# Designs tried in a protein design run: designed miniproteins, single chains, continued (3). Part 86

Each design is a single chain, and the fold is of that chain. pLDDT is the mean over its residues in the fold that is shown.

## One batch from the design tools (miniprotein)

Design m11159
Fold by ESMFold2-Fast:
Structure m11159 (fold): chain A 82 residues (1-82)
Amino acid sequence: ERVKELEEELRRRREEAEREREELERQIEELEEEARRAEEEGDERTAAILHAAIGILKAALSILEELLRRKEEEIRRRIEEA
């Protein structure tokens, strides 16, 4: 049954995106801790680099969420058309 296959694909996509989100969030938290420590130690250059890396990872999270949203819409439409 095509609908069941599409529902399973949607579930797998969500699970994959959730794992990727959790990993990126964990990396962001680690970098935020490192940046805070660098700022406390007066290492402004290291803090600036870490903040830049945090910004890149946050942008990656936003892109991941946008791609997941578009993919979910696509799969939902395919289910409705089936």
Scores: mean pLDDT 80

Design m11160
Fold by ESMFold2-Fast:
Structure m11160 (fold): chain A 84 residues (1-84)
Amino acid sequence: DEEVLELVRRGDAAARAGEAALAAGDREAARAHVEEVVELAEELERRGAHRAAASLYAAAGRLYAALGDEERARELFERARRLA
């Protein structure tokens, strides 16, 4: 599925950008990137790409944890575990 592959590439790129923003201390950019990762994970889940969605939810959970958003991190890790 070409659309699923494109969503995976975009999600991986957004996760890397979020990590880079965190390393640079740009918390606003990091939040924007992690929100994009969650949106892409939700689209992958809707398309039945459960393992890919789980991977992106886990990446988003790690980013939210690094941002101090422990509640959102826990929710995303739980969602990732349900799909993996």
Scores: mean pLDDT 90

Design m11161
Fold by ESMFold2-Fast:
Structure m11161 (fold): chain A 60 residues (1-60)
Amino acid sequence: SNIEKARKLLAPVTDPETGAAPAPVLRLSGLLVQIEAGFVKEDKETKEKIKKLEEEIKKM
């Protein structure tokens, strides 16, 4: 599920003391949660936005 994907993205990069995470990871996880909740449709534009955020995270 998109919620599980969001948790997997946040878990390794979230500081346990401060709760801080990199901005691209927060943006992608938030978008995935919004899609799962039905607030955002997983259309072509949304899929391209996800791909761009995933590429930013891979370059970190």
Scores: mean pLDDT 77

Design m11162
Fold by ESMFold2-Fast:
Structure m11162 (fold): chain A 59 residues (1-59)
Amino acid sequence: SSMLERQREIAEEAERKAVRAYLLGDYARAVEILEEAAKQLSGEMKERLLRGAEQLRTL
């Protein structure tokens, strides 16, 4: 559905931006990007971004 496609696009864009921040050593920024995007999502995509943020917080 168009709604699920939009959620996937938001999650993938957030993940690309978070990876960029991570590669620059800005782990706090990477976490912020994932958590902020997760606020706009629901279900599996939201859980995926929040799990990613939690993993980065424990580095």
Scores: mean pLDDT 86

Design m11164
Fold by ESMFold2-Fast:
Structure m11164 (fold): chain A 65 residues (1-65)
Amino acid sequence: MLTLELAAGLILMAGSVLGARVRVEIEGDEVVVTIDDDDAAKREQLRALFERIGRGMGVRVRIRD
């Protein structure tokens, strides 16, 4: 599904632009994001951003720590 791939790509790009180490995987009908950053405040901001991207695109996003 192109929408899942676009959402995953946008999340990966946003993470990279914000200087965060992010792993993105597509599992079934959802995008799974692992945030490998040591700044707790930054991780929380990234989580909120990624969930917002998913919501805007109608894609389910799950964040893993």
Scores: mean pLDDT 80

Design m11165
Fold by ESMFold2-Fast:
Structure m11165 (fold): chain A 76 residues (1-76)
Amino acid sequence: MSSKLQQLDQALQAEDEDAVQKVLSSFKSDEDLEAAATYLLTLVQDDSARKALAEALKARDYASASKLAIQAVRSQ
């Protein structure tokens, strides 16, 4: 689990949407996806961005989620 979160953090820092999307799509258990979603949402302090990211993650729209996560992290 932690190594996947490290890959996610590294992809976010690199602003690599494809890498973020691939990491998110690699989580196969609902527990792993929930942990990754919780982690991403705690990085976002803007309520509107956090809501948009939560919706994309619930829809398993990892392409939109990766873009939103990078934009939100950059805004911190």
Scores: mean pLDDT 76

Design m11166
Fold by ESMFold2-Fast:
Structure m11166 (fold): chain A 99 residues (1-99)
Amino acid sequence: NAVELAKEAIKLLEEAIKALEAGRLEEALKLAKEATEKIIKAALELPDVKKGIGLALEAIGLLIEVERALAAGDREAALAELERLLELAKEILEEAEKL
């Protein structure tokens, strides 16, 4: 169920942001990866297949930017990319709830 997957992704990203703010970088990355897997699954369950693929690819790109920012020690950049990933998860939830 795309709605349940998107809601789980939102919770994981909120936890990832809290972990990042607490300096728990490895936990933040783990949570972001788990959230991204759920975002991809939710996006691919959307009836608009082309839109779903586009949203899944955007999620992958945002996760790569989170990993890059964390590797560079750039917490501000990592936070910004996690917040973008959270907004993407919320968009997928809105699309899934229209069904």
Scores: mean pLDDT 89

Design m11167
Fold by ESMFold2-Fast:
Structure m11167 (fold): chain A 87 residues (1-87)
Amino acid sequence: MQETIDSARAAVDQEAERLEKEGKLRQARILRETFPALMNGDLRAYRLAVARANLEYAEELKKKGINTPEVDAALEGARRLLEQAEK
């Protein structure tokens, strides 16, 4: 009841900073990009943020030696979404 949209954005930014300090950079980026885009109704920015998160996740899996056709398909799909969303 006492919270405003601005207060919610500030809380999300503060939580993202906390995640960054804990080394959870991917999760922090997802919060920073998805929440403001969704709150503003910017579906393009929201899709871009989701695509970036999926790309980072798939790249992390490859770095850990998880090299499956599903990971390759996820990387390709995320890259195509990023190219379309950024335009």
Scores: mean pLDDT 69

Design m11168
Fold by ESMFold2-Fast:
Structure m11168 (fold): chain A 71 residues (1-71)
Amino acid sequence: MQAEKDAVVQKKIEEGKKALEKAKEEDWDGVIVKAARDTLEALLALGASEDEANLAAGEVARELLAYRKSL
């Protein structure tokens, strides 16, 4: 179970990084918000608690915000 949740988080981070590279700067916040929301919904679908899903969504957002600063 946890391995599947961790895989989703990593996939969403990688997808988000690629999306940021393709997006215009004005759209970057929308890309990050979408990635975090998609992560939250995917974790909840896997049976994660609301707290666990929110922590995972926050991790995705944090990683993408850090990556955005490097662009």
Scores: mean pLDDT 83

Design m11169
Fold by ESMFold2-Fast:
Structure m11169 (fold): chain A 61 residues (1-61)
Amino acid sequence: EREAVERIALTAARKILDGASLEEVLKHVDELAEKYGLSPEARERIRKVAEELYKAIKDME
């Protein structure tokens, strides 16, 4: 589970750097979380991480 969460976070970061919107990033995160069979708790955690990554990258622009 932890390794899947890390992979999803890295994929989200790449999508953000490629210019994806927050909505597109969160949709992709949800798709990967379902693919890897993550618990609802893990899905909520990764969504939070993706939102924080989006804010951090946006603030660096």
Scores: mean pLDDT 76

Design m11170
Fold by ESMFold2-Fast:
Structure m11170 (fold): chain A 72 residues (1-72)
Amino acid sequence: MEEAGDRLIEAAREAYKKGDYEKAVRLFEQALALVPDSPRVPEIYSLLAEAYKNLGDEEKAEEYRKQAEKVR
């Protein structure tokens, strides 16, 4: 299960780097569901916040930004 979570996080980061923010968001949300206790969760929240901002969803971007701050 951890291996699958790590692969989802890696795939999401690659989608984000390519500017495919819609795909990045979907993969990061799947990773959070699969590995909610991962030490990478703060990084995932930060990347979700930035991806949603790039998609124009400022409310979701702010929500995930606040979550990233709470878990750091």
Scores: mean pLDDT 80

Design m11171
Fold by ESMFold2-Fast:
Structure m11171 (fold): chain A 63 residues (1-63)
Amino acid sequence: GPVGEEAVRLAEEALEAARRGDRERALKLMQESDKLGVKAVLEGDLENVERAGRLIREAKEIL
């Protein structure tokens, strides 16, 4: 759904920020994605939650 899709977009932006070395932006975007991910879980949007989680994990490995 839209909330889960937005969580994925924020996670993708976080990964791009991490790749650029913009640590502060990456951490803020990861936090925003995680907040939307909680709402997406409550809505049953597990596919987008799992996708956002994988992107966040990749961003953390770069930082």
Scores: mean pLDDT 89

Design m11172
Fold by ESMFold2-Fast:
Structure m11172 (fold): chain A 64 residues (1-64)
Amino acid sequence: SGESLRLIREALRLARQAIERGNLGLASEAVRLARQARRLLRQGRVEEALRLARRAIRIARQGL
């Protein structure tokens, strides 16, 4: 749970940096996945939330 929230926040931080670099498409996709991970976490679907949060981080990093 705490790890999922940490990864979601990291994905959003990296997405903001991708926006600053002009990579709006990658930033938008990372935000979408991070929001979906947050919804899954609220539903108790922790493992799926972790997978999406990690994917969001990878996509955001491509925008850096």
Scores: mean pLDDT 87

Design m11173
Fold by ESMFold2-Fast:
Structure m11173 (fold): chain A 119 residues (1-119)
Amino acid sequence: DAEREALRARAAALRERATKVAMEASKYKAEAEQIAEEVKDNEEVQKLAEEAKELADRALALAGEAGALAAAGERSDVATGRALVAEAEELLRRAEELAKRAKELAEKAKELGKKILEE
């Protein structure tokens, strides 16, 4: 039926977005960890990297939950599926915001760290 097909398409799109957010968050977490290891003795770099890592971890957790809810919604009846997919959309929107903030802080940590390491 048309409503079930629309729900499946919406759930599949959310799973793709969740995967993308998880990959992005993992990237910025790794970049933050790398610069923190390279510039151990600078408190500002350490603080920026730690905050970026925390935001990335939160984005990963929410993206994972959103992906799971989207998958459950795809396999559910239409009424239950709509509720689960709506919840997944809200969690994913929050995950995307956290990943964006993690990126901004990781980039600031990298820029500051580079200035410290480069003469």
Scores: mean pLDDT 89

Design m11174
Fold by ESMFold2-Fast:
Structure m11174 (fold): chain A 68 residues (1-68)
Amino acid sequence: SELEEKLKKAIEALEKGDVKTAKEELRKAYRIAQTTDPELAGQILGVLKLLEEGRVEEALEKLKEIYE
């Protein structure tokens, strides 16, 4: 799915330390999830919040939990 593709790209970006790309892909995933899975949309917002706070490792862990 497009949502899964965006989440995967966000994970790959964070593993490379590319927070800017990860945020971009997560914002796209959030927009898709808002209409199909509100619970997942909330979880994606949580990951974005961790990234805003500079908590990159915690954001990556949470994102992997969501995706896997």
Scores: mean pLDDT 86

Design m11175
Fold by ESMFold2-Fast:
Structure m11175 (fold): chain A 110 residues (1-110)
Amino acid sequence: GPLLEETRAIAEAIAEGVRDPSSAEYAPDLFKAARDLALEHPEGTEPVGRAIARAAEHVPDSNLDALADAAVTVMRASKDPETQQRILDELSRTPRGKRVAERARARLAA
């Protein structure tokens, strides 16, 4: 529906925006904001997870932990183990996304 499309568009815009180094440091906070839209529409949770994976390619290594916190927040918001696993699988598709997924798994286990 419209809110899923808006959540996806916002998440995609954030992922594209972090190609600018000045914006990359704010990516985790922007994805946490996108989580509030995904909470009302569980179908939006996976698009946000995919956008986090794309953002991981452009954020500095020092920001991967904060990006993992954003991913965990989105996964916990879904309250669905299958959706959480799909997000982890999507993150694991790229080398840098896999580093975020490993950090997110550690946080989910804690």
Scores: mean pLDDT 74

Design m11176
Fold by ESMFold2-Fast:
Structure m11176 (fold): chain A 66 residues (1-66)
Amino acid sequence: MEEAREVARELVREAIEKYGLSGVDLDKLAQEVAEKTGIPLEEARRIVREAFLEVGTEKMKEIVKK
């Protein structure tokens, strides 16, 4: 649900900061999201992938300062 997306975005943002975009372990992040929000792991994996793309887009917007 909405809370799972928020948690996924925060965890993905931290992972990108630590490992870079190509170094993020999406499966590990999905586990953490499922544990924190109580959603099924399969659904958490989908949400984490979406959050990964969203956070990457947000970082690109910060680079392109207007």
Scores: mean pLDDT 74

Design m11177
Fold by ESMFold2-Fast:
Structure m11177 (fold): chain A 63 residues (1-63)
Amino acid sequence: MSIQELAEKIAKETGISFTKAYLLAKAYFEDGVKSRKEILDLAKSLGISDKQGEKAYDILSAA
């Protein structure tokens, strides 16, 4: 699955904008940000709720 396809899936399942979902997917797969805590901290900095960030992480880690 491409980063674009994962970002689209995250946006659809969480209601996060595609741009923000893409930044989370890019951080996880290209920038090496693999920990749940670091992804949730990034999500929080982007104005994403903890619930949305946790769901996004679950999608990323399952890919």
Scores: mean pLDDT 85

Design m11178
Fold by ESMFold2-Fast:
Structure m11178 (fold): chain A 64 residues (1-64)
Amino acid sequence: SRKEELKERLLALLREQGLSEEQLRRARELLDHLSDEELEVLIRLLEEGKISGEEALEILENLA
């Protein structure tokens, strides 16, 4: 599904940003609570280098 593709892409970007496996497990739990639009915004911000992986995780915790 579109949501699964977006979740997988975001997790890959977070891994590339150096998040630990513990942080990635936490992120995966939180991603189920986000809309497709919220996922796409976070992906864009990470791809454009506007936020770090740590900042993305903080945003995920605030949105979920």
Scores: mean pLDDT 85

Design m11179
Fold by ESMFold2-Fast:
Structure m11179 (fold): chain A 68 residues (1-68)
Amino acid sequence: AEEKFNKGKELFKQGKYEEAAKYYQEAIKEDPNFAEAWRNLGLALKKLGKTAEALEYFKKAQELLVKE
């Protein structure tokens, strides 16, 4: 999960938001509890103009950060 997530961050820094989103999605498939990957996926989608989808992923990241 972390390898895919780190590649996504690298692509995001390069402005390759679609590719970054793909790597964040792969990180989430490997670890669905990876809150930071959900948040960064939302950020990438926001950059792509997919604001409604981004908000859903931000909400999911927030849910994963709540205390047990």
Scores: mean pLDDT 80

Design m11180
Fold by ESMFold2-Fast:
Structure m11180 (fold): chain A 82 residues (1-82)
Amino acid sequence: MSLAEEVQRLLRELAEAYENGDKEKVEKIRASAPEDLQAFIDALDKLVSHIKDPKVKAEVLRAAAEGRPLEMRRIISKALSK
């Protein structure tokens, strides 16, 4: 499998875990992720730290998994513009 496919799969699993409020699964995914993906997840977590709604966090992660950075920015901007 390509690295891109593995990254997309992990980001989708992380999005589902956030949406379901499964904190244990979130931590497990983060701990088991490759170093490059851990750095990326940490950067995303810092960006979404001000977003308290787990469904919105999941939307950001799904946009990242789809390779849609403009959509990610739109979701984050809308969530923070309250």
Scores: mean pLDDT 73

Design m11181
Fold by ESMFold2-Fast:
Structure m11181 (fold): chain A 60 residues (1-60)
Amino acid sequence: MEELARATRDVPEAGPGILAFRKGELLRILKRYEDGLAVAESLETGRRGLVGLSLLEPVE
């Protein structure tokens, strides 16, 4: 099963390697890190980058 999460707020482009997304956007979690960071992929845009897990709500 894919680990999916939903964005709880909008995040604009903040810098290289950081994933930008909009509230309600579905993200696939690719890798989790110990400090509550993850690498995620947007299901809408196909882009990937670092995201804070606290900004996401788990779904399927």
Scores: mean pLDDT 77

Design m11182
Fold by ESMFold2-Fast:
Structure m11182 (fold): chain A 71 residues (1-71)
Amino acid sequence: ELTPAEQALVDAMKELAEAVKKAEEDPEKAIEIVTEKAKKVIDTSTPEMQPRIQGLTDKVIEELKKKIEEE
């Protein structure tokens, strides 16, 4: 049984994934957008999950920045 909160989290994760995909087209501006979408995923998550999701999103953003910087 899915709750509305679980559906909202799935939607936020989809927005983050789409923002990461767009980051490949316009890297400089897209990192700011990806960071904003990652924050929405964290805010939509339960307090118990927020530390783990924060760590995962931080890693994704750092890897994306590194790929853009390294060319």
Scores: mean pLDDT 74

Design m11183
Fold by ESMFold2-Fast:
Structure m11183 (fold): chain A 93 residues (1-93)
Amino acid sequence: MGDELAERAKELAERAIRLAREALRIAQSGGDPQEARRLLLEAEIELGLAGIQVGVAKLVGGSEELIREAERLMDEARRLIAEARRLLEERYG
């Protein structure tokens, strides 16, 4: 149970990374800022869900290694979201 929750958190964090990378690519290329913002909102939702899964995994005794990997991916997603938001604010307000 805990390991399944940690694996689910990894999947959600990886999806958040993909969404944030696409938003960053759009922001860097001067594409549609509304689309980039939509992708960032989706990335933040996936990241929030990953956080819930990690929290429950810790409570039910999930693997420390899987939890740490999920948290590392969540940190990467947070960094990418922050970078994309910064570029959108600089270019579009």
Scores: mean pLDDT 88

Design m11184
Fold by ESMFold2-Fast:
Structure m11184 (fold): chain A 78 residues (1-78)
Amino acid sequence: GSVSEEELEREVARALIEIYHALGKLDISRGDKEGVLETIRKLLELAEKYPELRDEAVQSARELGKLAGIEDEVEKLL
């Protein structure tokens, strides 16, 4: 048996959540609030497309928003 396309897409989505979280932290270290907000939008798009990953993606988005001092902007996207 081969891995299904849907299973591979979910594995990619889970990896992307971790990648975006790391990119968001990098943007925070650089003072790039706009970059953090863009990364948060991408996390929330993954949360909408993959409901099983929603809690992980939303938690990551909220953590990045808090660390960057843009919690109000994150709440507007939720």
Scores: mean pLDDT 83

Design m11185
Fold by ESMFold2-Fast:
Structure m11185 (fold): chain A 63 residues (1-63)
Amino acid sequence: SLEEEIEELQKEAQEIAEKGKLSADEAQKIVAEGVEKMNESKTLEGQLEGLKYLLEKIKEAAK
């Protein structure tokens, strides 16, 4: 389900952020942008897209 996909992405994002070499400033900016995108959406699909965006940015920043 979409709810399950959202939960899995949230867990993955947390694990990547914890294990990556992200600065506090970089992490805060990425999280703020992702959260804003999720909160703007009133659909589960939009929330999922916001989480995918956040996860992609965290992965890129952790490189």
Scores: mean pLDDT 68

Design m11186
Fold by ESMFold2-Fast:
Structure m11186 (fold): chain A 90 residues (1-90)
Amino acid sequence: PVVLRDNETPRDRELHRLIAELLRLAEENAEPEKRLEIALRALELMGAPKEYFELAERVHKAKTEEERVELINEANIKDPLVRLIIALSR
């Protein structure tokens, strides 16, 4: 076993795995419904507020990359992981 920072929990490790899966599916442009499910699960593990779940659904419904970027920018998300998860929910 490796020793990590006290701030890293089993949930954080699961989060990292979910993000890796999201990135992989996004690169393959595969399984948009599965990507949304994984994104919502990741947000749940982070304890994200309800508005970020709604934003992920809106990003998922967006037809273009421009619309997705606009929605994310309007939300003014400061956490880079939350932004990444929502961006990958397409």
Scores: mean pLDDT 75

Design m11187
Fold by ESMFold2-Fast:
Structure m11187 (fold): chain A 60 residues (1-60)
Amino acid sequence: GEELEERGQEAALKAIEGLENKDIEKAIEGVREAIEVAREAGNELGVKAAEEKLKEIEKL
């Protein structure tokens, strides 16, 4: 639905902004929000992709 799509876009934007500004905590928050949106949407591939991205950010 529109609400999940909007929340997904906001989460992605937060993650991108965090990475661009080297704000690792903000980037982690954005990815975690994206994981929750993907879970609510039943998007298993999206959850896996976001979890892999979270692991990459945690190494920074």
Scores: mean pLDDT 81

Design m11188
Fold by ESMFold2-Fast:
Structure m11188 (fold): chain A 55 residues (1-55)
Amino acid sequence: SMEEEVERLNEEIRRLQDEGVRAVLEGDEATVARYQERIRELEERLRALGQEPVT
């Protein structure tokens, strides 16, 4: 269902945000950039479903 897809997208965003914080603390700029790009893609997918990203 759409609700299940929204939950999955939000869970993936939260996971990437947590990993992104760790990458920042480790000074891994390349990983930070990749995670930020992926989060943006997921947020746009949420908007396409009529949902506002919760970041």
Scores: mean pLDDT 82

Design m11189
Fold by ESMFold2-Fast:
Parts: sequence; C-alpha cells; structure tokens
Structure m11189 (fold): chain A 95 residues (1-95)
Amino acid sequence: MEEKIFEGNGYLAKAALAVKAGDREEARKYALKLAELAKDPEVREGVIGSIAAWSEEFVEYAGEALDLGAEASSPEMGKVLREMRDEALALVRER
C-alpha cells in the first residue's frame, strides 16, 4: 500500500510540475497514471493526505492536472479525479 501511495504522489507531483511548465499533455499523462492507482480508495486517501504539506500554489497546479486527467477519462474515473481535486483544494483553503 505505502509503495502505491508513494508512486501516486510522485505522479501527482510530476503532473503539477507539467502544468506549471505549460505542458498539458505531460500533465494529463501523469494524471492518468495516478487515476489507475486511485481505483484503490486507500491509495486516493493516502495521496490526498500526503499533499497537505504542499504549498497552496503547487496544490492548485495539482488540481488543474487532475481536471486535465478527468477530461481524458471515462465519466466514472473523471468523477474520482474531480473529487480528489476538491479534497486537495479544501486542504489548503483550511490553512
């Protein structure tokens, strides 16, 4: 479990960095890799928990990456990615 959470966190970080760089294709690619792992609810919860220490700006890039992944996903997976976005943004808004 921890290995999958670590991998998922790495994908989200790469997706966020790609958004910051203006590379929407790379951001979507890593968001979709995260989506495969996030089919496991424990991985989703662990990834969201791990980003609580990230800067607000970086979490906003992560949120945009999750939206890009959702647009490229099935409706079911797109809902999961958008829920992850909302959970991530809520964590920084409570600071």
Scores: mean pLDDT 82

Design m11190
Fold by ESMFold2-Fast:
Structure m11190 (fold): chain A 53 residues (1-53)
Amino acid sequence: SPLEEEARRMVRLLRRAGHDDETIRRGVLDHLVRSQGVPEEEAREAVEKALSE
């Protein structure tokens, strides 16, 4: 899905920049919920899926 693709892209970019998984989780979740208006539960599922890859 577009949401899962965006979460995956953001996680990969932030990991390459040297951020830890906790910082990445918070940042990506905040962006999806606050900037894009994604429901928190759906955003959290997309972020956790991206972090597991």
Scores: mean pLDDT 84

Design m11191
Fold by ESMFold2-Fast:
Structure m11191 (fold): chain A 75 residues (1-75)
Amino acid sequence: GPKELSEELKEAEKLLLEAYTRETDPEVRAAIARALQALPDAKDPKKALELAKEVVNATTPEERLAAAERLESLA
């Protein structure tokens, strides 16, 4: 069955899904999708939530891409 996420990872998932639906840059959107796929295996749930907030709040595509890639690397 699906792995149950901690509260921090559930909030991170919600934020990343919001970011994914609004993202118009294909490279950033692909990075967010990879981050979502890696999320259940994130070694630091609090850092994953921090990075998910950065993906939502960053104003440049480069900053959003970097945050999503860092989140994926936590797995």
Scores: mean pLDDT 83

Design m11192
Fold by ESMFold2-Fast:
Structure m11192 (fold): chain A 70 residues (1-70)
Amino acid sequence: SDAALRADPARVDALIGEEQTALQKAREHAEKALKEGNRVEASRWIAREIGHQINIVGLAYLADRPVALP
């Protein structure tokens, strides 16, 4: 629950770190797909990147952390 996340700052920090890593990987995959001319794959990775950005902002807001996007 959100209350459990607020009670465990280390868990929130770990989740933010996981989302930051996933965001960076989604960016790398999207860039590679664009360079290869694969628009469909690029669109899928861009959507995942946006999802990870939303998750980072939400987790940071929930836990009163600064927003740090890679």
Scores: mean pLDDT 83

Design m11193
Fold by ESMFold2-Fast:
Structure m11193 (fold): chain A 92 residues (1-92)
Amino acid sequence: MAQELLEKGREYGDEAIKAAEAGDLEKAEEYAKEAVRLYNEAEALGHKEAPLAAVGLVLELVGLAVDAELAGDEEKAEKLREIAKEVARLAK
């Protein structure tokens, strides 16, 4: 059960990164929030890797924000930083 929640969370995390790379920031936020929800449920069931998976998602989103800023896309960079902050805040 906890492992299934972690794996499903990772699938949503991967979709969030793909959506962010494609410029679909609305989908990226939706998938990232669902990933964190699943990671929090896995952690509540005792899965020790779930908090690390949440941290990994935050770091990937921050990395994409840096890439967007270096490309001159300040709006995309700021939105990605806001998504990363929300994911970090939700990963209690």
Scores: mean pLDDT 86

Design m11194
Fold by ESMFold2-Fast:
Structure m11194 (fold): chain A 58 residues (1-58)
Amino acid sequence: AAEAAARNRAADDARIAVYQRTHGLTPEQVAEVRALLDEARATGDSLAAQRRIHELMA
């Protein structure tokens, strides 16, 4: 359980690093993306999170 959570966090961190590098996200936007990924995992609703992340990278 704890190891799975750590692996999920590492995967999220890797995705966020790519977004930050390619789209120049601010620290505030990085924090928002992390919160969206955590919320999507908790609720199972990834579509809303993906749409918001896409808007931040526009």
Scores: mean pLDDT 75

Design m11195
Fold by ESMFold2-Fast:
Structure m11195 (fold): chain A 81 residues (1-81)
Amino acid sequence: GRALLLSLKADLERLLRQRRYEDAARAIHNAMQNPDISEEELIEVLKELGFSEEEAREIVRLAKQGRIDEAAELLKRALEK
């Protein structure tokens, strides 16, 4: 539900601010295992955090596949541009 997405957004914002990109990628992966969270809702959360739609979709795709290191690198590159 919306409360879970708001909690996730707050956690991601904090982790990204602290440059904890691997922890942020893991949080996205864990969110994708929750049946109450859709891929599109998570993409929207990432867009609200400053990622483009293309960046958000690729981050979610990589994290969903358990490719945490690649998702973390993309999070870093997208924010440090």
Scores: mean pLDDT 87

